# Ledger of designs, part 85: designed miniproteins, single chains

Each design is a single chain, and the fold is of that chain. pLDDT is the mean over its residues in the fold that is shown.

## One batch from the design tools (miniprotein)

Design m2962
Fold by ESMFold2-Fast:
Formats: sequence, structure tokens, C-alpha cells
Structure m2962 (fold): chain A 98 residues (1-98)
Amino acid sequence: SEEGSRLATEGMIAFENKDYEKAIEYYERAIELEKDNPELRGELHFKLGEAYEELEKYEEALEHYEKAVELFKKVDENSPELKKAEKKLEEVREKLEK
């Protein structure tokens, strides 16, 4: 949707400005509008994982990276997006073990 894409873009701008809590707000709102788009939902959950990771909220980052992996696998199991999400998932798991 146009509004969902706008919210995702505003989330990216907030993230680049290091306003991670605002980025999370925009990405969550974008997900609510994009219920029928698993690829975009996967990207939004990946971005939520990155924002939570920057806030050092690793348990929340883990949850969103797991959701991104699930969504990307359903879209294309050979996608570079899936590989990136799996790598982030492993990195966050390592941080939680320390």
C-alpha cells in the first residue's frame, strides 16, 4: 500500500537519524497495513530486528529476526534476504549467550 510504503520510508529516515524508537513505531504501523504482503512484512520485521539491536534489546531483535526468517522462507527459500536474516539471527543469539 502507498501508506504502508510511506511509513516504512519514514521508519528508515528515523533509523538513519538514530531515532530507533521512532523507527520501530513506523515499522510496526507499516506491518499493520501490509497484512497481505509477506515479502514486505519480512523486510519490515528485519528492519525492526535491526532497530531493536541498536537499542541493545536483543530478545526483541531475536523475535523479529525469527519472524523475518519465517516470512522470507515462505517467499523464496534461496533469497539473499533470507540469508541476511539468518546471519542476524545467529549474531543476536550469540549476544544473548554472553
Scores: mean pLDDT 87

Design m2963
Fold by ESMFold2-Fast:
Structure m2963 (fold): chain A 79 residues (1-79)
Amino acid sequence: DEVQQGVTELAREMASLAKLGPKQKEYLLKLSTAIMNGDVEKAKEYVDEFIKASPSLSKEDGEKLKKRAIELAKKTKEL
């Protein structure tokens, strides 16, 4: 499943780029759920919250993560 692979890769990348404290883990799990449900608006919300909670994350990396999360959620919605 292309979406499942994409979610796994995104989660791994987010864990690699940011130190996973309790808030980061919470938003990562919520984001994964939103993507798997095709909930584009919730995916946007949760990736933004993850970025806000992760001060070590660069603006460039944050933008990449956000685009990827939105693309994956849209792909799930189209299934």
Scores: mean pLDDT 81

Design m2964
Fold by ESMFold2-Fast:
Structure m2964 (fold): chain A 87 residues (1-87)
Amino acid sequence: SMMEKAKEMIELLAEGKIEEVIEKFSSEDFARAMMLMLANIDDPVYKEALKNLVKNFDKLPEEFQTVLNTFLNALKIINPELYKEVS
């Protein structure tokens, strides 16, 4: 399910396993999972996952970078306090 994929991705990202996320998920799966993370964005594990994504931005494929940038731009509008915390 999408929730199962999102949870696995969040756990892997919180552990810094960026390579495994890239191998397991398509850019479309990643985009959908990022949107689902917005519902629980104040969770410390989700926040740590997002920080690790931003920290490893240059290691991401171009398609993932585009998705993450789109997400961060949305986050800046929806929750500017969290945006400052993770960027």
Scores: mean pLDDT 80

Design m2965
Fold by ESMFold2-Fast:
Parts: C-alpha cells; sequence; structure tokens
Structure m2965 (fold): chain A 78 residues (1-78)
C-alpha cells in the first residue's frame, strides 16, 4: 500500500541521516556504531516485509534507536 511505502521511505531516509550523523560525530564510538547497525537491520526488515503490522513494528524499533542515539548525544553535550 502507499502507506506502507511511505513508512519504508521514512525509515530508509532516517537511517541514511543517522549514518551520516554517526560518521561525522562518532566515527570511532563502538556504542553508536552498534546502535546504527541495529537500526539498519530493523530498516531492512521493514523494507522486506509485506505485512503492514510488521512494517510498523520494525519502523518503530528503528526510530526508537535513532531517539536513543540523539538522547545520548544530547547528554554528551551537557
Amino acid sequence: SSKSEELKKIAEEETRLAEEFVEKEYPNDEKFRRMLKEMKEYTEKAKKSKDFKEIMRYSIYAGTLLSLMLMRHRVDLL
């Protein structure tokens, strides 16, 4: 469906931005690299799924990892 395609597109774009962020700000940070890897894995699962509920679940998991990365970055700036 068009809604499923939009969710996949958003997850892919957010993952691309997360990769750029980690490469620029945390290129050698093992925790950020691990979170980015997990985010990419969930985004790939969302892209390969044909089930709307699975696409939603994996997209939420990917977005949660992005939020955790951004929260950790915000704490590091304090």
Scores: mean pLDDT 88

Design m2966
Fold by ESMFold2-Fast:
Parts: structure tokens; sequence; C-alpha cells
Structure m2966 (fold): chain A 107 residues (1-107)
């Protein structure tokens, strides 16, 4: 069971990484606002990880939450900017949902 879960997580992460790269390329081309939000989210996420390593768990949580909110806003803008962007956002969400369901079925 643990080996099957690990394989599903690894496969899901690879698929999401590939889609994220394509979404970032679309943002750079069609949505400067989304591109800026992705950059801001990356900085907040990095700050969250630094705070987590230092043991500042509450501050780390706050920065992580802000980063996630900016990523969601950036993804919404990419989906609005192009039909391809919308398709990739929808595919990303479906992959995540299907992976969660499969993991729950194995538990």
Amino acid sequence: VEEEIKKLVDETNKKISEINKQLRDIARKYSPEADKLFDEADELYKKSQELLEKGFYVEAFIYNKKARELYKKALDLVAQASPEGKKLVDERNKIIEEAKKKIEELL
C-alpha cells in the first residue's frame, strides 16, 4: 500500500510540475498580472519555508496562506487569459482530485 501511494504521489507531482511550467509560459505571454502574482507568491512561499526552518510556525503559516491565495488568483487570471490556460487549469485540478481519491481508496 505504501509503495502504491508513493508511486501515485510521484506520478502526480511530475504531471503537475509539467502543467505548472506550461501555465507559467502562458502567464508570461498573455497575462502580465498573473506572471507578477506568480512571482509574488513564489517569494511569499520562500519566506514561509525560511520561517518554518527557524521554528516560527505561526508566521510560516501566514506567509504560506498568502502565497496559496496569490497562486489561486494567478491561476484564475491564466484561465481567463486564454482557452489553453483554462484547459490546463482544469486538467491540473482534475489530476489533483483524482490522485486524492485514489489515495483514499488505498487507505
Scores: mean pLDDT 84

Design m2967
Fold by ESMFold2-Fast:
Structure m2967 (fold): chain A 60 residues (1-60)
Amino acid sequence: AAPALAFRPLSDEQRKAALERIRKNLEEVAKTDPTWTEEDIEEFLKRAEKVIDQLNADAA
């Protein structure tokens, strides 16, 4: 459950849901694009996680 104390754009649950959605979308893209590897998907997710963390930090 998201704490009422947070003035940030995403709660921990929303952050996890957003990353899961991004992962699923990248996996679907990888099925049609042979240049996307599992390693590329993981690198993109790590980058996306840092962006989400930066947005949360900017709200704090």
Scores: mean pLDDT 71

Design m2968
Fold by ESMFold2-Fast:
Structure m2968 (fold): chain A 92 residues (1-92)
Amino acid sequence: SLEEIKKKLGLDDETFLAISEVLQRYLLEEKKLTPEQLQKFYDDLIKEAKENAKSFDDFIEILRNVLEKYGFSKEDVDKLAEEIRKIIEEKK
């Protein structure tokens, strides 16, 4: 569950919602993933984060790796990771 990642990384509800909205916008609207592809993406992300993320920086690195596995360019991965990082910094 994304809720487990939220608790593990110490994210509040507002920050977590903002991150989720950026991810959904990028994956569904800009990259045109199907709902099934989006669900599989989140399942893979949750699994990797559960096993390997000890910090927010670890989570960002895992997010980068999962996006690259799904065929996203390094430029797109860097842009998305930067948007998510800014959300967390702004909500501090």
Scores: mean pLDDT 76

Design m2969
Fold by ESMFold2-Fast:
Structure m2969 (fold): chain A 79 residues (1-79)
Amino acid sequence: MKEELLELFERSLENARRVAADPSLSEELEKELASEIPRIEELEKNATKEEKIELLKKHAELIGAPKEALEEAIERIRK
């Protein structure tokens, strides 16, 4: 589980770097990430709330997600 979650995290980091270099890729990479969300959620079911929040913060910051969306997601996990 942890290895699979780390691989998805690393892929998200690479995607975020690509978007930072070329913002026009954000839509394509967001669609790719969206298709992986159910798998990420399944793997994260066994993670602690703190681990989920940290992973979410890193993903959101790197892909440039809106602050409001990030805050809402964190509160949902936290509560």
Scores: mean pLDDT 65

Design m2970
Fold by ESMFold2-Fast:
Structure m2970 (fold): chain A 74 residues (1-74)
Amino acid sequence: AAAEKARLRAEAEAARQQALEQTQRLGKLGSQVYETGSPEEAQRVAEQVGEQMAQAFSQAGQIRAAAEARAAEL
């Protein structure tokens, strides 16, 4: 029903929001390392942030696809 489609869509958007928030938290960690560590360590942290961001968005995309498939059955 329309209500369940709305809930599944909201769940997918919530997952995307969490991925963005996680990315921001990783950025703060990178900033802290830059202030206390070497520029080389800051670069490594930035690379890890990029990888984790890609994984988080990939997971959010999978949740969205599953929600759309589920909504199509309703």
Scores: mean pLDDT 71

Design m2971
Fold by ESMFold2-Fast:
Structure m2971 (fold): chain A 67 residues (1-67)
Amino acid sequence: MPADPEAVARYRALADRANATGSEEARVEAIRLLAEAAGASEEQKEEIIALVEAGAPDEELVELLKK
């Protein structure tokens, strides 16, 4: 399914919070919630977390959630 605008908005709000606090935990949480809202499988969630830890841009994370 194409990227859900609600999932993207939720991720952005949490990413803004992570930037404001400097919390890595908040950024990981934002990615997890984006993946859940997009209906990602456990395998896709693991790939997303690995990409976040490698410093991948948000664009790559959204593309992974499409398929």
Scores: mean pLDDT 61

Design m2972
Fold by ESMFold2-Fast:
Structure m2972 (fold): chain A 80 residues (1-80)
Amino acid sequence: SLEERLEELEERLRELRKRAQELGNSDLVKEITALERELDALRKALAQGSDPAELEARVEELERRIERLKLELMALEHEG
């Protein structure tokens, strides 16, 4: 369900935030904060009964952005 997907994305963002903070990378923390804001907006839209097709598309876009951020973070962690 969309609600389960949003809960999973919130958990992933929490993990990424912790890792970005451990690296001391303020730009990544700022980017993660922007993604957390988008997640909150999606949860509110879902609660308000917004169009399911538009919500699905927005969730897919958020999933893609989180995956890209994860890969960027992994690359930075590998550089020591």
Scores: mean pLDDT 84

Design m2973
Fold by ESMFold2-Fast:
Structure m2973 (fold): chain A 82 residues (1-82)
Amino acid sequence: MLEEARRVYEELVERGLIEHPSKDAAYATGAALRAIGDGIDNGVPAEVTNATALEEALLAMARGPHGRHSDEEAERAVAEAR
């Protein structure tokens, strides 16, 4: 998972979707924390919750700060980078 997430991150940088790493990291952290909270609330196993948190972080980075990319564009970019 971590190696895959790093590879997806590198692909997003190469595609120009990540322009401001510090700002993008803040949004990614928020998305990951929300996914972890949802997993805990619903009794989801930690392994599955962690995978969801990584996916949400990658999607948040692909969307960029203030949604500069659409959800469809972000989902497509993450899927293509896998």
Scores: mean pLDDT 65

Design m2974
Fold by ESMFold2-Fast:
Structure m2974 (fold): chain A 65 residues (1-65)
Amino acid sequence: MQVSRETAARIRLMGTMFEIGGSVSIKDGKLVVTVENPSEEDRRLLEEEKRYAEEVGLEVEVIEK
């Protein structure tokens, strides 16, 4: 079923964070993604989902530990 593009982007980011062991939070209307020691594969997946989210008008910040 079709959902709003913004909702779809949020769901996709949350799913990716679950897969790579990260977290997602909202700060000042911006999605903040935190990942610990991401692999090259994890970074590629995150970049794809960040690009999709930004395409639909969401701001995304990535924090690596």
Scores: mean pLDDT 76

Design m2975
Fold by ESMFold2-Fast:
Structure m2975 (fold): chain A 101 residues (1-101)
Amino acid sequence: SSKIEQLKKEALEAVKKAVEAIEKGDLKTANEYIKRAFQLLLELIELGAPREELIALLEEMAKLLEEYAPGIALAFRELAELVRRGDLEGAKERLEELIKS
C-alpha cells in the first residue's frame, strides 16, 4: 500500500528529526517528534500494515535512538516484540500509553 509506505517513511523521518533535536539540546522538539512517531505507528497498525514491515520499522527506529535515548529505544524494541508475538492489541495499548506520557 502506498499509504502504508508513506506513513512508514514519515515515522522514520520523525525519529531522525528527534535525534537531530536531541543533538541540539531541544528536548521539547525531540519529545514532539517521538510522540508523532508513536501516533504514526498506531495508524500503521490500525491500517493493517504487514507484521514483518512493522517489526523492521520498529527495530530501525530503536537503532537510531540507541545512543541518544536508550529508554525510548527499549520502548520501540518492546513494541517490536509485541508485534512479533501477534499481540497487536497490546502494541496499540502501549502506543496509546506512550503518546499520553
Scores: mean pLDDT 91

Design m2976
Fold by ESMFold2-Fast:
Structure m2976 (fold): chain A 112 residues (1-112)
Amino acid sequence: AMPPALLALVDRLEAAVDAEDVEEARRTLVELARALAEHFEARLGPDPELRALTERLVAALEAERWEEAQRLFAEIEDRVAALLRARGLTPSEDEARAFVAAGAALELALAA
């Protein structure tokens, strides 16, 4: 389903969360957000709203605006779910795992 490089980013993010390494989690989440947006653009076609939300998420993550990043992440999840539903599709196990890892990273940052 997902490219091996993207799966490696999910593995790296999960390891950073388990280690409670907020800085590595943030850095990895930025890379994952960009790579995951490219993955969905390839799978579902380009979507200007998803692209704009991803750019805003990356900016919030780089600025350590964790509450804003969490809100933007929820909007991205909702947008991806809507795009999948419109096509009669469901998230793959790999895609679901990526979103779970990203959510855990954001919760870690907010608790720090």
Scores: mean pLDDT 86

Design m2977
Fold by ESMFold2-Fast:
Structure m2977 (fold): chain A 100 residues (1-100)
Amino acid sequence: SVEEILLEFVEELVEEIKKHFGDKLSDEEIEELKKRLLDVVRRLLAAGSSPEDVLKAIYNTALSFFQQKLDEGKISQEDYDKLVEIIQKIVKKTVERLEA
C-alpha cells in the first residue's frame, strides 16, 4: 500500500541516520525525528493528501530537522550535505516505488 511504502521510507531514513550519525545525534534526537516524520505521514494521509505531497512534507520536515542540528553545532556542513544526499537517494527510490 501507499501507506506501507511511506512508512518504509521513514524506517529506512532513520536506519541510515543512526548508522552514519549515531555518534553525533543522540538516540532521543533520532527518535524525535522518527516520531515527527510518522506524525506527518499519518496526518496528511488522513487529510487525503496525495503520496507526492506527503513525500514532499516528509522531505521538508527532515531538512528542517537537519538544519536545526547544523545551527546547534551538533553536525558539520559536510554532515548536513551527506544527510541531504542520503534523504534524496531514499526519496528517489520511494518515488520509483509509488509510480510502479
Scores: mean pLDDT 85

Design m2978
Fold by ESMFold2-Fast:
Structure m2978 (fold): chain A 65 residues (1-65)
Amino acid sequence: MSKSELLREIELVASEAGIPLEYIFTVLAGLLDADNETIKEVLERLKEEIAKGITSVRALYLALS
């Protein structure tokens, strides 16, 4: 998966979970300089946090930790 595809997946997953777009775009901007492996890890962690029932901006911060 390309970097653009990974970033788009993060946007779609986060927006579907109801996370405000301003926080999503802030995180995506911070990931522009990250490698594909890091972005993929963030996406996988984000899906995991949402699966636990965390659907707020907190899910994004936990995915980045």
Scores: mean pLDDT 80

Design m2979
Fold by ESMFold2-Fast:
Order: C-alpha cells, then sequence, then structure tokens
Structure m2979 (fold): chain A 74 residues (1-74)
C-alpha cells in the first residue's frame, strides 16, 4: 500500500502536536512540514522526522525516518 502525501502530512501533524513543545518550536516544525508537503522536499520531511524523534526521544520514529529516506532514494 502506497501512502499518499495527505496521509504523510496528517501523520507528521500528529507527531508535531505530540512533541509537547512550545508554539514557537512548533512553528519551526510546521515550516519543515510546509516545505515537505507543498514543495515535495523529501530532505525537509527527513529533517522534520529527525527533529521530532530528538524532541520526543521516541525510538519508534526511526521507522518513519527510514521510510522517508527510502522514498528519497526512489
Amino acid sequence: TKESIEDIEKRLEYFIEKTGVEEEEKKELRKLLKEAVENGDLEAEIKLWEKIAELTKDESLKEQIEHAKKRLKE
């Protein structure tokens, strides 16, 4: 099953909210989200996943980072 860009956007928005950081930091994360989904910038998507993983310390997000890197190579 191929994920749509809309599904990826919703998932990224969910994890941005889950970080629990202040609105100023969320604004920076949402800037990367805009670059990732509106411009098709896979590097911005990868950076966003890496920042979220760092902020949440959520090891499960390594899977999301790997998925984004795979899409960049394809």
Scores: mean pLDDT 75

Design m2980
Fold by ESMFold2-Fast:
Structure m2980 (fold): chain A 70 residues (1-70)
Amino acid sequence: AEAEAQALLAEFEARAAELADLPVDEFTRKLTEMVREVEARLASLPAEVRARALEQLDRLATGRYLEHAE
C-alpha cells in the first residue's frame, strides 16, 4: 500500500519533469490529466495511506505548476 503510493508519486514526478519544455497550455492540460489519473489510482488504497499520498501529490503538482508558470 505505502510502497504502491510512493511508486505512483515517483512516476508522477518523473513524468512531470518531462513536461518542463512544453508550452504553458499543453503543460497545464497534461499535468492536470496526470494528477487525475494518480488520484484515481490512489482511491483504491487504505484511507490513511491515501490521505498522505494525496497531500504529497498536491504538494508536488502545485510546485510544478508554480515552476512552469513563473
Scores: mean pLDDT 80

Design m2981
Fold by ESMFold2-Fast:
Structure m2981 (fold): chain A 95 residues (1-95)
Amino acid sequence: RAAALARYRALVLEAQAAREAGDEARLAALAEEVAALPEAERAAIRAARAEVEAAALKEIAEKYGVPVSEVEDYNNLTPEQAEELARLIQEAIAA
């Protein structure tokens, strides 16, 4: 669990650094590295992403005073709430 979250954070931080440097070759290499991982490891990384997303949704629910079940339905998010969700996910990954 903790190892999968740490791996997910490392991948996102490397991808962000590559984007800031304009290194498209490194971004492509990172995508190939992830695709080459065993399915169990890719599944663990997906689960870590879902955990980060769930924490961000809870923070939005608390901030806007709505139930978590309401913000879990992406069709009920306003454009402003969707943008805030994206920012919170990025902040959680950076921490």
Scores: mean pLDDT 69

Design m2982
Fold by ESMFold2-Fast:
Structure m2982 (fold): chain A 107 residues (1-107)
Amino acid sequence: ERQAELKKKQNEIIKQTSQEAIQENQKIFSGTVERINKESAEEEKSRINAEVKKLEEAGAGFTAMLDTLAKASSSEEVRNLLTDTKKEITDTNKKAALEALKKIEEL
């Protein structure tokens, strides 16, 4: 019974941490796309929005989407922004994984 309770707590920590990381990734990604839409030329906006829609329909992960969008971009500024965003998402996910492991070790 004690082992079942510990496993339940571990699963709850994993679920909560994963959900929080997904929400943070969505905010970071959406913020970058919104910035591109506000600051970029119409041709670049159309290109980026078309690729985002295609990748979302394909179920691509955020880092894979950012890599594809960077390759589709004709603007060095937009490519750099997308690369920085990918690093921010990667660092956020790594931090979330380490926090989950610490909480599990404390059980």
Scores: mean pLDDT 80

Design m2983
Fold by ESMFold2-Fast:
Structure m2983 (fold): chain A 98 residues (1-98)
Amino acid sequence: EKQAEADRHLERAERFLQEAKEWLEKGDYDKAIEYVREALKHSGRALELAETEEQRKRVYRLNAEAHRIFAEVYRKLGKERQADIFERQAEEYERLAA
């Protein structure tokens, strides 16, 4: 039950991250941020419902990708310090997913 629900939230998070990348490529940074935030809501729900190590690692991989998209957006906006913070957070999530 919870495992299937977690997997559905992970799938939604993955789709929102893909849409965020598309908006980033189009230069719509507000929409890119909006879609990353939606992805993080779903990955957060997946983490709460996660029953397996594989599910938790998938959440951490998605969170790493989400923070790399934030870093790229903030770099495009000229906010290098904020971009560096998001990049560091992505590295921490990648470490947790290992």
Scores: mean pLDDT 89

Design m2984
Fold by ESMFold2-Fast:
Structure m2984 (fold): chain A 70 residues (1-70)
Amino acid sequence: VPRLPEGETLLAEALDDERALVVVRVPPDMTVEEVKKRIEEAGGRVVSEGPDTVVAEVPLSRVPELLELL
């Protein structure tokens, strides 16, 4: 799992022209389940989860929407 830079909530890496792999740090006021729900609302799919981090595939066009939901 890529280490998030200090102060960053989301790291995104393009997998192809249509999809991005995103690593989301769970905010202290949210649960892992709430982060997963927001990823699904942005049209993403959870790939793996940790105690404070969620990894998901998100449509590249919807990465800005996901960032606003966090």
Scores: mean pLDDT 73

Design m2985
Fold by ESMFold2-Fast:
Structure m2985 (fold): chain A 74 residues (1-74)
Amino acid sequence: SRELSLKGVTSEELAKQIKALNLPSEVLEKLITYVITRPDATREELLALAEKLNVPAEKREELVDLLLQMQKEM
């Protein structure tokens, strides 16, 4: 399987934090694509998408906060 590359999408530090959550690359790719294509996406929309993609509850808020930070860097 191909490893997800965040190079050129966000900062190296933020990319490391997202990868440290140890989520499936397919799940991260779908969430990142959502943020890139919908830069006005709300925290509630990102939390709902993370739940739909079966992100563990304990990781959802941290992941969404990191995605919102990525959105601000774009």
Scores: mean pLDDT 76

Design m2986
Fold by ESMFold2-Fast:
Structure m2986 (fold): chain A 92 residues (1-92)
Amino acid sequence: SKIEKAEEVKKKGEELIKRGEEAEAESRTAAVTPEELEELEKLVKEAFGEEGEKLAEEARKTLLEEGVKGAKIVGEKLIKKAEELIEKTKKE
């Protein structure tokens, strides 16, 4: 279901914020592994289609440029986009 994929993106965004906060508290340089980033990009592309490809690229760039601080930025954006997709899908 499109709603189920959007809910999974929202959950991943919430997890990313939490991991970013934990990584910052522990003075780690990265909130996610390269494998987890690849899985996140795939999920975002599957959930959002054409818009998802751009969103995944922006997420990757933000995480690479901003590091641990980028995790909160990306997480909040993914939650917002997922909630918008869920609302739109429920109206259809």
Scores: mean pLDDT 79

Design m2987
Fold by ESMFold2-Fast:
Order: C-alpha cells, then sequence, then structure tokens
Structure m2987 (fold): chain A 80 residues (1-80)
C-alpha cells in the first residue's frame, strides 16, 4: 500500500538513506496513481512526493521527512 511504502521512505530518510527513500517514494507514487478514486488529490500527493525526492537529492533529510509525513497524512485521508 502507499501507506506502507511512505512509512518505509520516512524510515530510510531518517537514516540518511536517500537512495532507499527514493525507491519507496516511487513505489508509493505508483500505488497512489493506480488505486486512487480522486485524481485531483492523487496529483497533489504525487507533486508533494516529487518535492520530497528533490529535497533528498539535495541532502535535506529533515525537509524530506516533513514532506513525506504530510503526504502520509494525505494518503490516509484518501484511503478512508
Amino acid sequence: SAVEELEKAIEAARRGDAETAIEHIKKAQKEVLTHSENPTKATGIVLRLIGAMILLERGDFEGAVRELEAALKQVKELEK
């Protein structure tokens, strides 16, 4: 699920493992796009996840975790 992938991405980002975090973000993006019943909300989440990947590539792990936690909240709301 997108929730499980985002939780793994947050854990990797907290460890400073950008490569593993980005892999889990990409999996979360696929889950959100494939299984979402709300394309507008799904697009917003995907854009936030792209922002998190940019922060990880720049070494801003704290900023990336913040964006991933916000995305996780949005995904949990979408799956209700």
Scores: mean pLDDT 82

Design m2988
Fold by ESMFold2-Fast:
Structure m2988 (fold): chain A 91 residues (1-91)
Amino acid sequence: AMARERAIAALEEAAGEVARWAQESKDFDLQVGLTLALIQLVEALKAARRGDYETAARMAESARDHLEKLNAPQSVIDAVRRAAEALREAA
């Protein structure tokens, strides 16, 4: 039971970290890429809330791949990675 609550909390925290980095950025092209990653994390959160943790995990992993290509800070990448791992554990 707690594993699912932890996964959702980790995903919300990861989305917050991505949003914070986006707000601190002055690069418009980077902000567009970050918006796509945020959309994937929001869709992952919706899937998790529906009980579809496998889909949520895959969407979080896709968001992580996009963030790595954007050279996101390691703290942001680690937050999304922890969320994806928690979602897999909850599945």
Scores: mean pLDDT 82

Design m2989
Fold by ESMFold2-Fast:
Structure m2989 (fold): chain A 100 residues (1-100)
Amino acid sequence: MLDVEAMEKADAAATEADRADARAAIDAGVAKLEAEGRVETARRVREIADRLLAEGKYSYAVGAGEAVKLGMSVEEAMKIVTDPEGVLEKSRKRAAEAVA
């Protein structure tokens, strides 16, 4: 998971290749969720990601998608725009619990 300061710097310096990589990661994640039968979750991940990518926040788009995949609600994951550190901390905690 990316640090907030690193995410903001990456978004500010984003190349077309960086944006394409973020889009590909989101598409792969959505496809995996659909294959697992989590079709509604996949749709919500795409919705969040598309909105954040349109704002040039590609790192936030990836982070929000991963948070939703780890069981965070869409509403909580969307807080990455206003409280990125809080969302990333919650996602990191959930990921650590899953790998225990």
Scores: mean pLDDT 68

Design m2990
Fold by ESMFold2-Fast:
Structure m2990 (fold): chain A 85 residues (1-85)
Amino acid sequence: SLEAEVERARELIPKLAEEAAKFAKENPKLREEWIKQVKEKLANTSDPEKRKLLELVLKGLENLDAKYFEEALELLLDRREEKAR
């Protein structure tokens, strides 16, 4: 069921967020490029939901803190549940 798939996906979020933070830390040149791209998208985005997602990704990249990536992934999963209704 969709509910069981969503629950499984939520269980993976902390690990995926930690892996994202680790990858950004180990790849500083890619991290700087992604920060620039996210900032450019934020400057051109007026949609509040998209802005919140981009702000979380930016904070994750700038602070190398998995918690911000975890919050971003949870928002993406919540949007998928809403779209499926």
Scores: mean pLDDT 82

Design m2991
Fold by ESMFold2-Fast:
Structure m2991 (fold): chain A 66 residues (1-66)
Amino acid sequence: SEEQDKINQAVVKVANRAMEKLSKVLPDDEAILKANEIARHFYELTKTKSIEEAVKEAEKRIDELA
């Protein structure tokens, strides 16, 4: 499951990026909640979009909340 491994790695990277940016502007509990929401949404997007397209959408959501 090379494709699944790539998706799993991308989900972790998206969650970490969201936490890094959101923890600077939100309380810790809200940052964790929003980072998890973004990571879950990213995972759902990978079912219909390329990883690259899903990452761009996740980055937009992070920037909108930051």
Scores: mean pLDDT 85

Design m2992
Fold by ESMFold2-Fast:
Structure m2992 (fold): chain A 68 residues (1-68)
Amino acid sequence: SDEEKLKETIFKASKIVAETMSDEEQLAFHAELERARGLPLDEVIDRMIETAKKLGLEEVQKLLEEAK
């Protein structure tokens, strides 16, 4: 399902973030996700894409855009 695909992509993006980012950058990324809590999953992904773009995480950005 689309929801399961989006959840899998969010998990993969979170793993890349955990492996490539500093604790401060990880906190900023998770804070943006927390602000998106209660929104539809596709809107959460849109906000994650914008955050990845701002942080220069090209691989994370592409992964999220392809799953949308």
Scores: mean pLDDT 74

Design m2993
Fold by ESMFold2-Fast:
Structure m2993 (fold): chain A 90 residues (1-90)
Amino acid sequence: SPEDKLEKAKEEFLKLASKYMTPEELKHLEDILERMKKTKDVAKRVGLVIDIVGLITEAKYFRKMPDEEVDELIKKLKEFIKALEEVHKS
């Protein structure tokens, strides 16, 4: 189902992020993803995506996340957004 795809995309994203983020950073990231699930307004969703990209950028520079892991996180974020769009259209 679209909901199953959304939960899988979220789990895969958080699993990868957990390699480079503290428990506090990971909790903040999960809270933003949960807010995105409740947000249908495009402008507000863009703001939440910017917040997530900010956390990934922080992990890249302060946690020494490799570029290939950054690329994979961005790919997983795009998969989450796509799954969320499918849920909102259903």
Scores: mean pLDDT 83

Design m2994
Fold by ESMFold2-Fast:
Parts: C-alpha cells; structure tokens; sequence
Structure m2994 (fold): chain A 71 residues (1-71)
C-alpha cells in the first residue's frame, strides 16, 4: 500500500529523467543526419522520426522495468 505510492512517485521521476535522455539522443541523431548530405530532406525527417519513436519505446520500457523492480 505505502510501497505502491512510493513506486508511483519513483516512476514519475524516472519518466522525466528518461524523457530528457530521449531528447538528447534525438538531438544527436538529428545532428548526424544533418551531416549526411546524401539524404533528401524527407528521407532525413523520416529517419529522425523513426529514431524518436525508438527512443520513446526505450523510455517506456525503462519506466515499466522500474515499476516491476519496485513491486
């Protein structure tokens, strides 16, 4: 009961930290794509979007694993 409330607070905190990490990784991917002049703007945008979706998935998995760890 008290452990569930503590777990929820820990998960919220971790979600914010993972969101910031995902933003940094997306920035790095964007920078790498900007350096590749062989890609069209639409191809570059598509790859950046795919990387952002992948990072969101990683963030969700980390949050769920933290919930399991605290249970």
Amino acid sequence: MAALKAAEEAVRRLAEEEAERARERTREATQKMEEDTSLSPSQRASRISAEAIREIGRMVDAVLEKRRELA
Scores: mean pLDDT 74

Design m2995
Fold by ESMFold2-Fast:
Structure m2995 (fold): chain A 81 residues (1-81)
Amino acid sequence: LLEEALRAAREEARRGGDSTEVGRAAGEAAGAGELGRGIAEGMAGIGRGVAKVAGEDEEGQREAMAESAARAAAGSAEAGL
């Protein structure tokens, strides 16, 4: 779950996807339901924002977005969300 979500999220972020697109990609790869996909989208945005405030460059912001989305998606899928 986590590895598949992380791979999908990183691929979408590399293509220039925003937090919604990255979160959806992670959620779909993890097999999360509608609520879980929504959580992954929100967490993708939070991860990107935190990296931006921390002074990360654009690549670092994309990686933080992907990691946050993937962890949220995998956790949601495991919880049945």
Scores: mean pLDDT 87

Design m2996
Fold by ESMFold2-Fast:
Structure m2996 (fold): chain A 55 residues (1-55)
Amino acid sequence: TEVERRKEELRRQIQLARTQGVPVHVSYDRVTPEEFRLLVELQELGGTVEEFAMS
């Protein structure tokens, strides 16, 4: 699904940030709770995240 593909993409970006030591910027119009947890992990790696209110 679209959500699963976005999670896969996000995981790859997180892994890239870890191995390369490069900040990663991610922005999403809509995120699920699971995607939000992945975004939190990305921020812990020094990446920047742009997120919108989840209504």
Scores: mean pLDDT 61

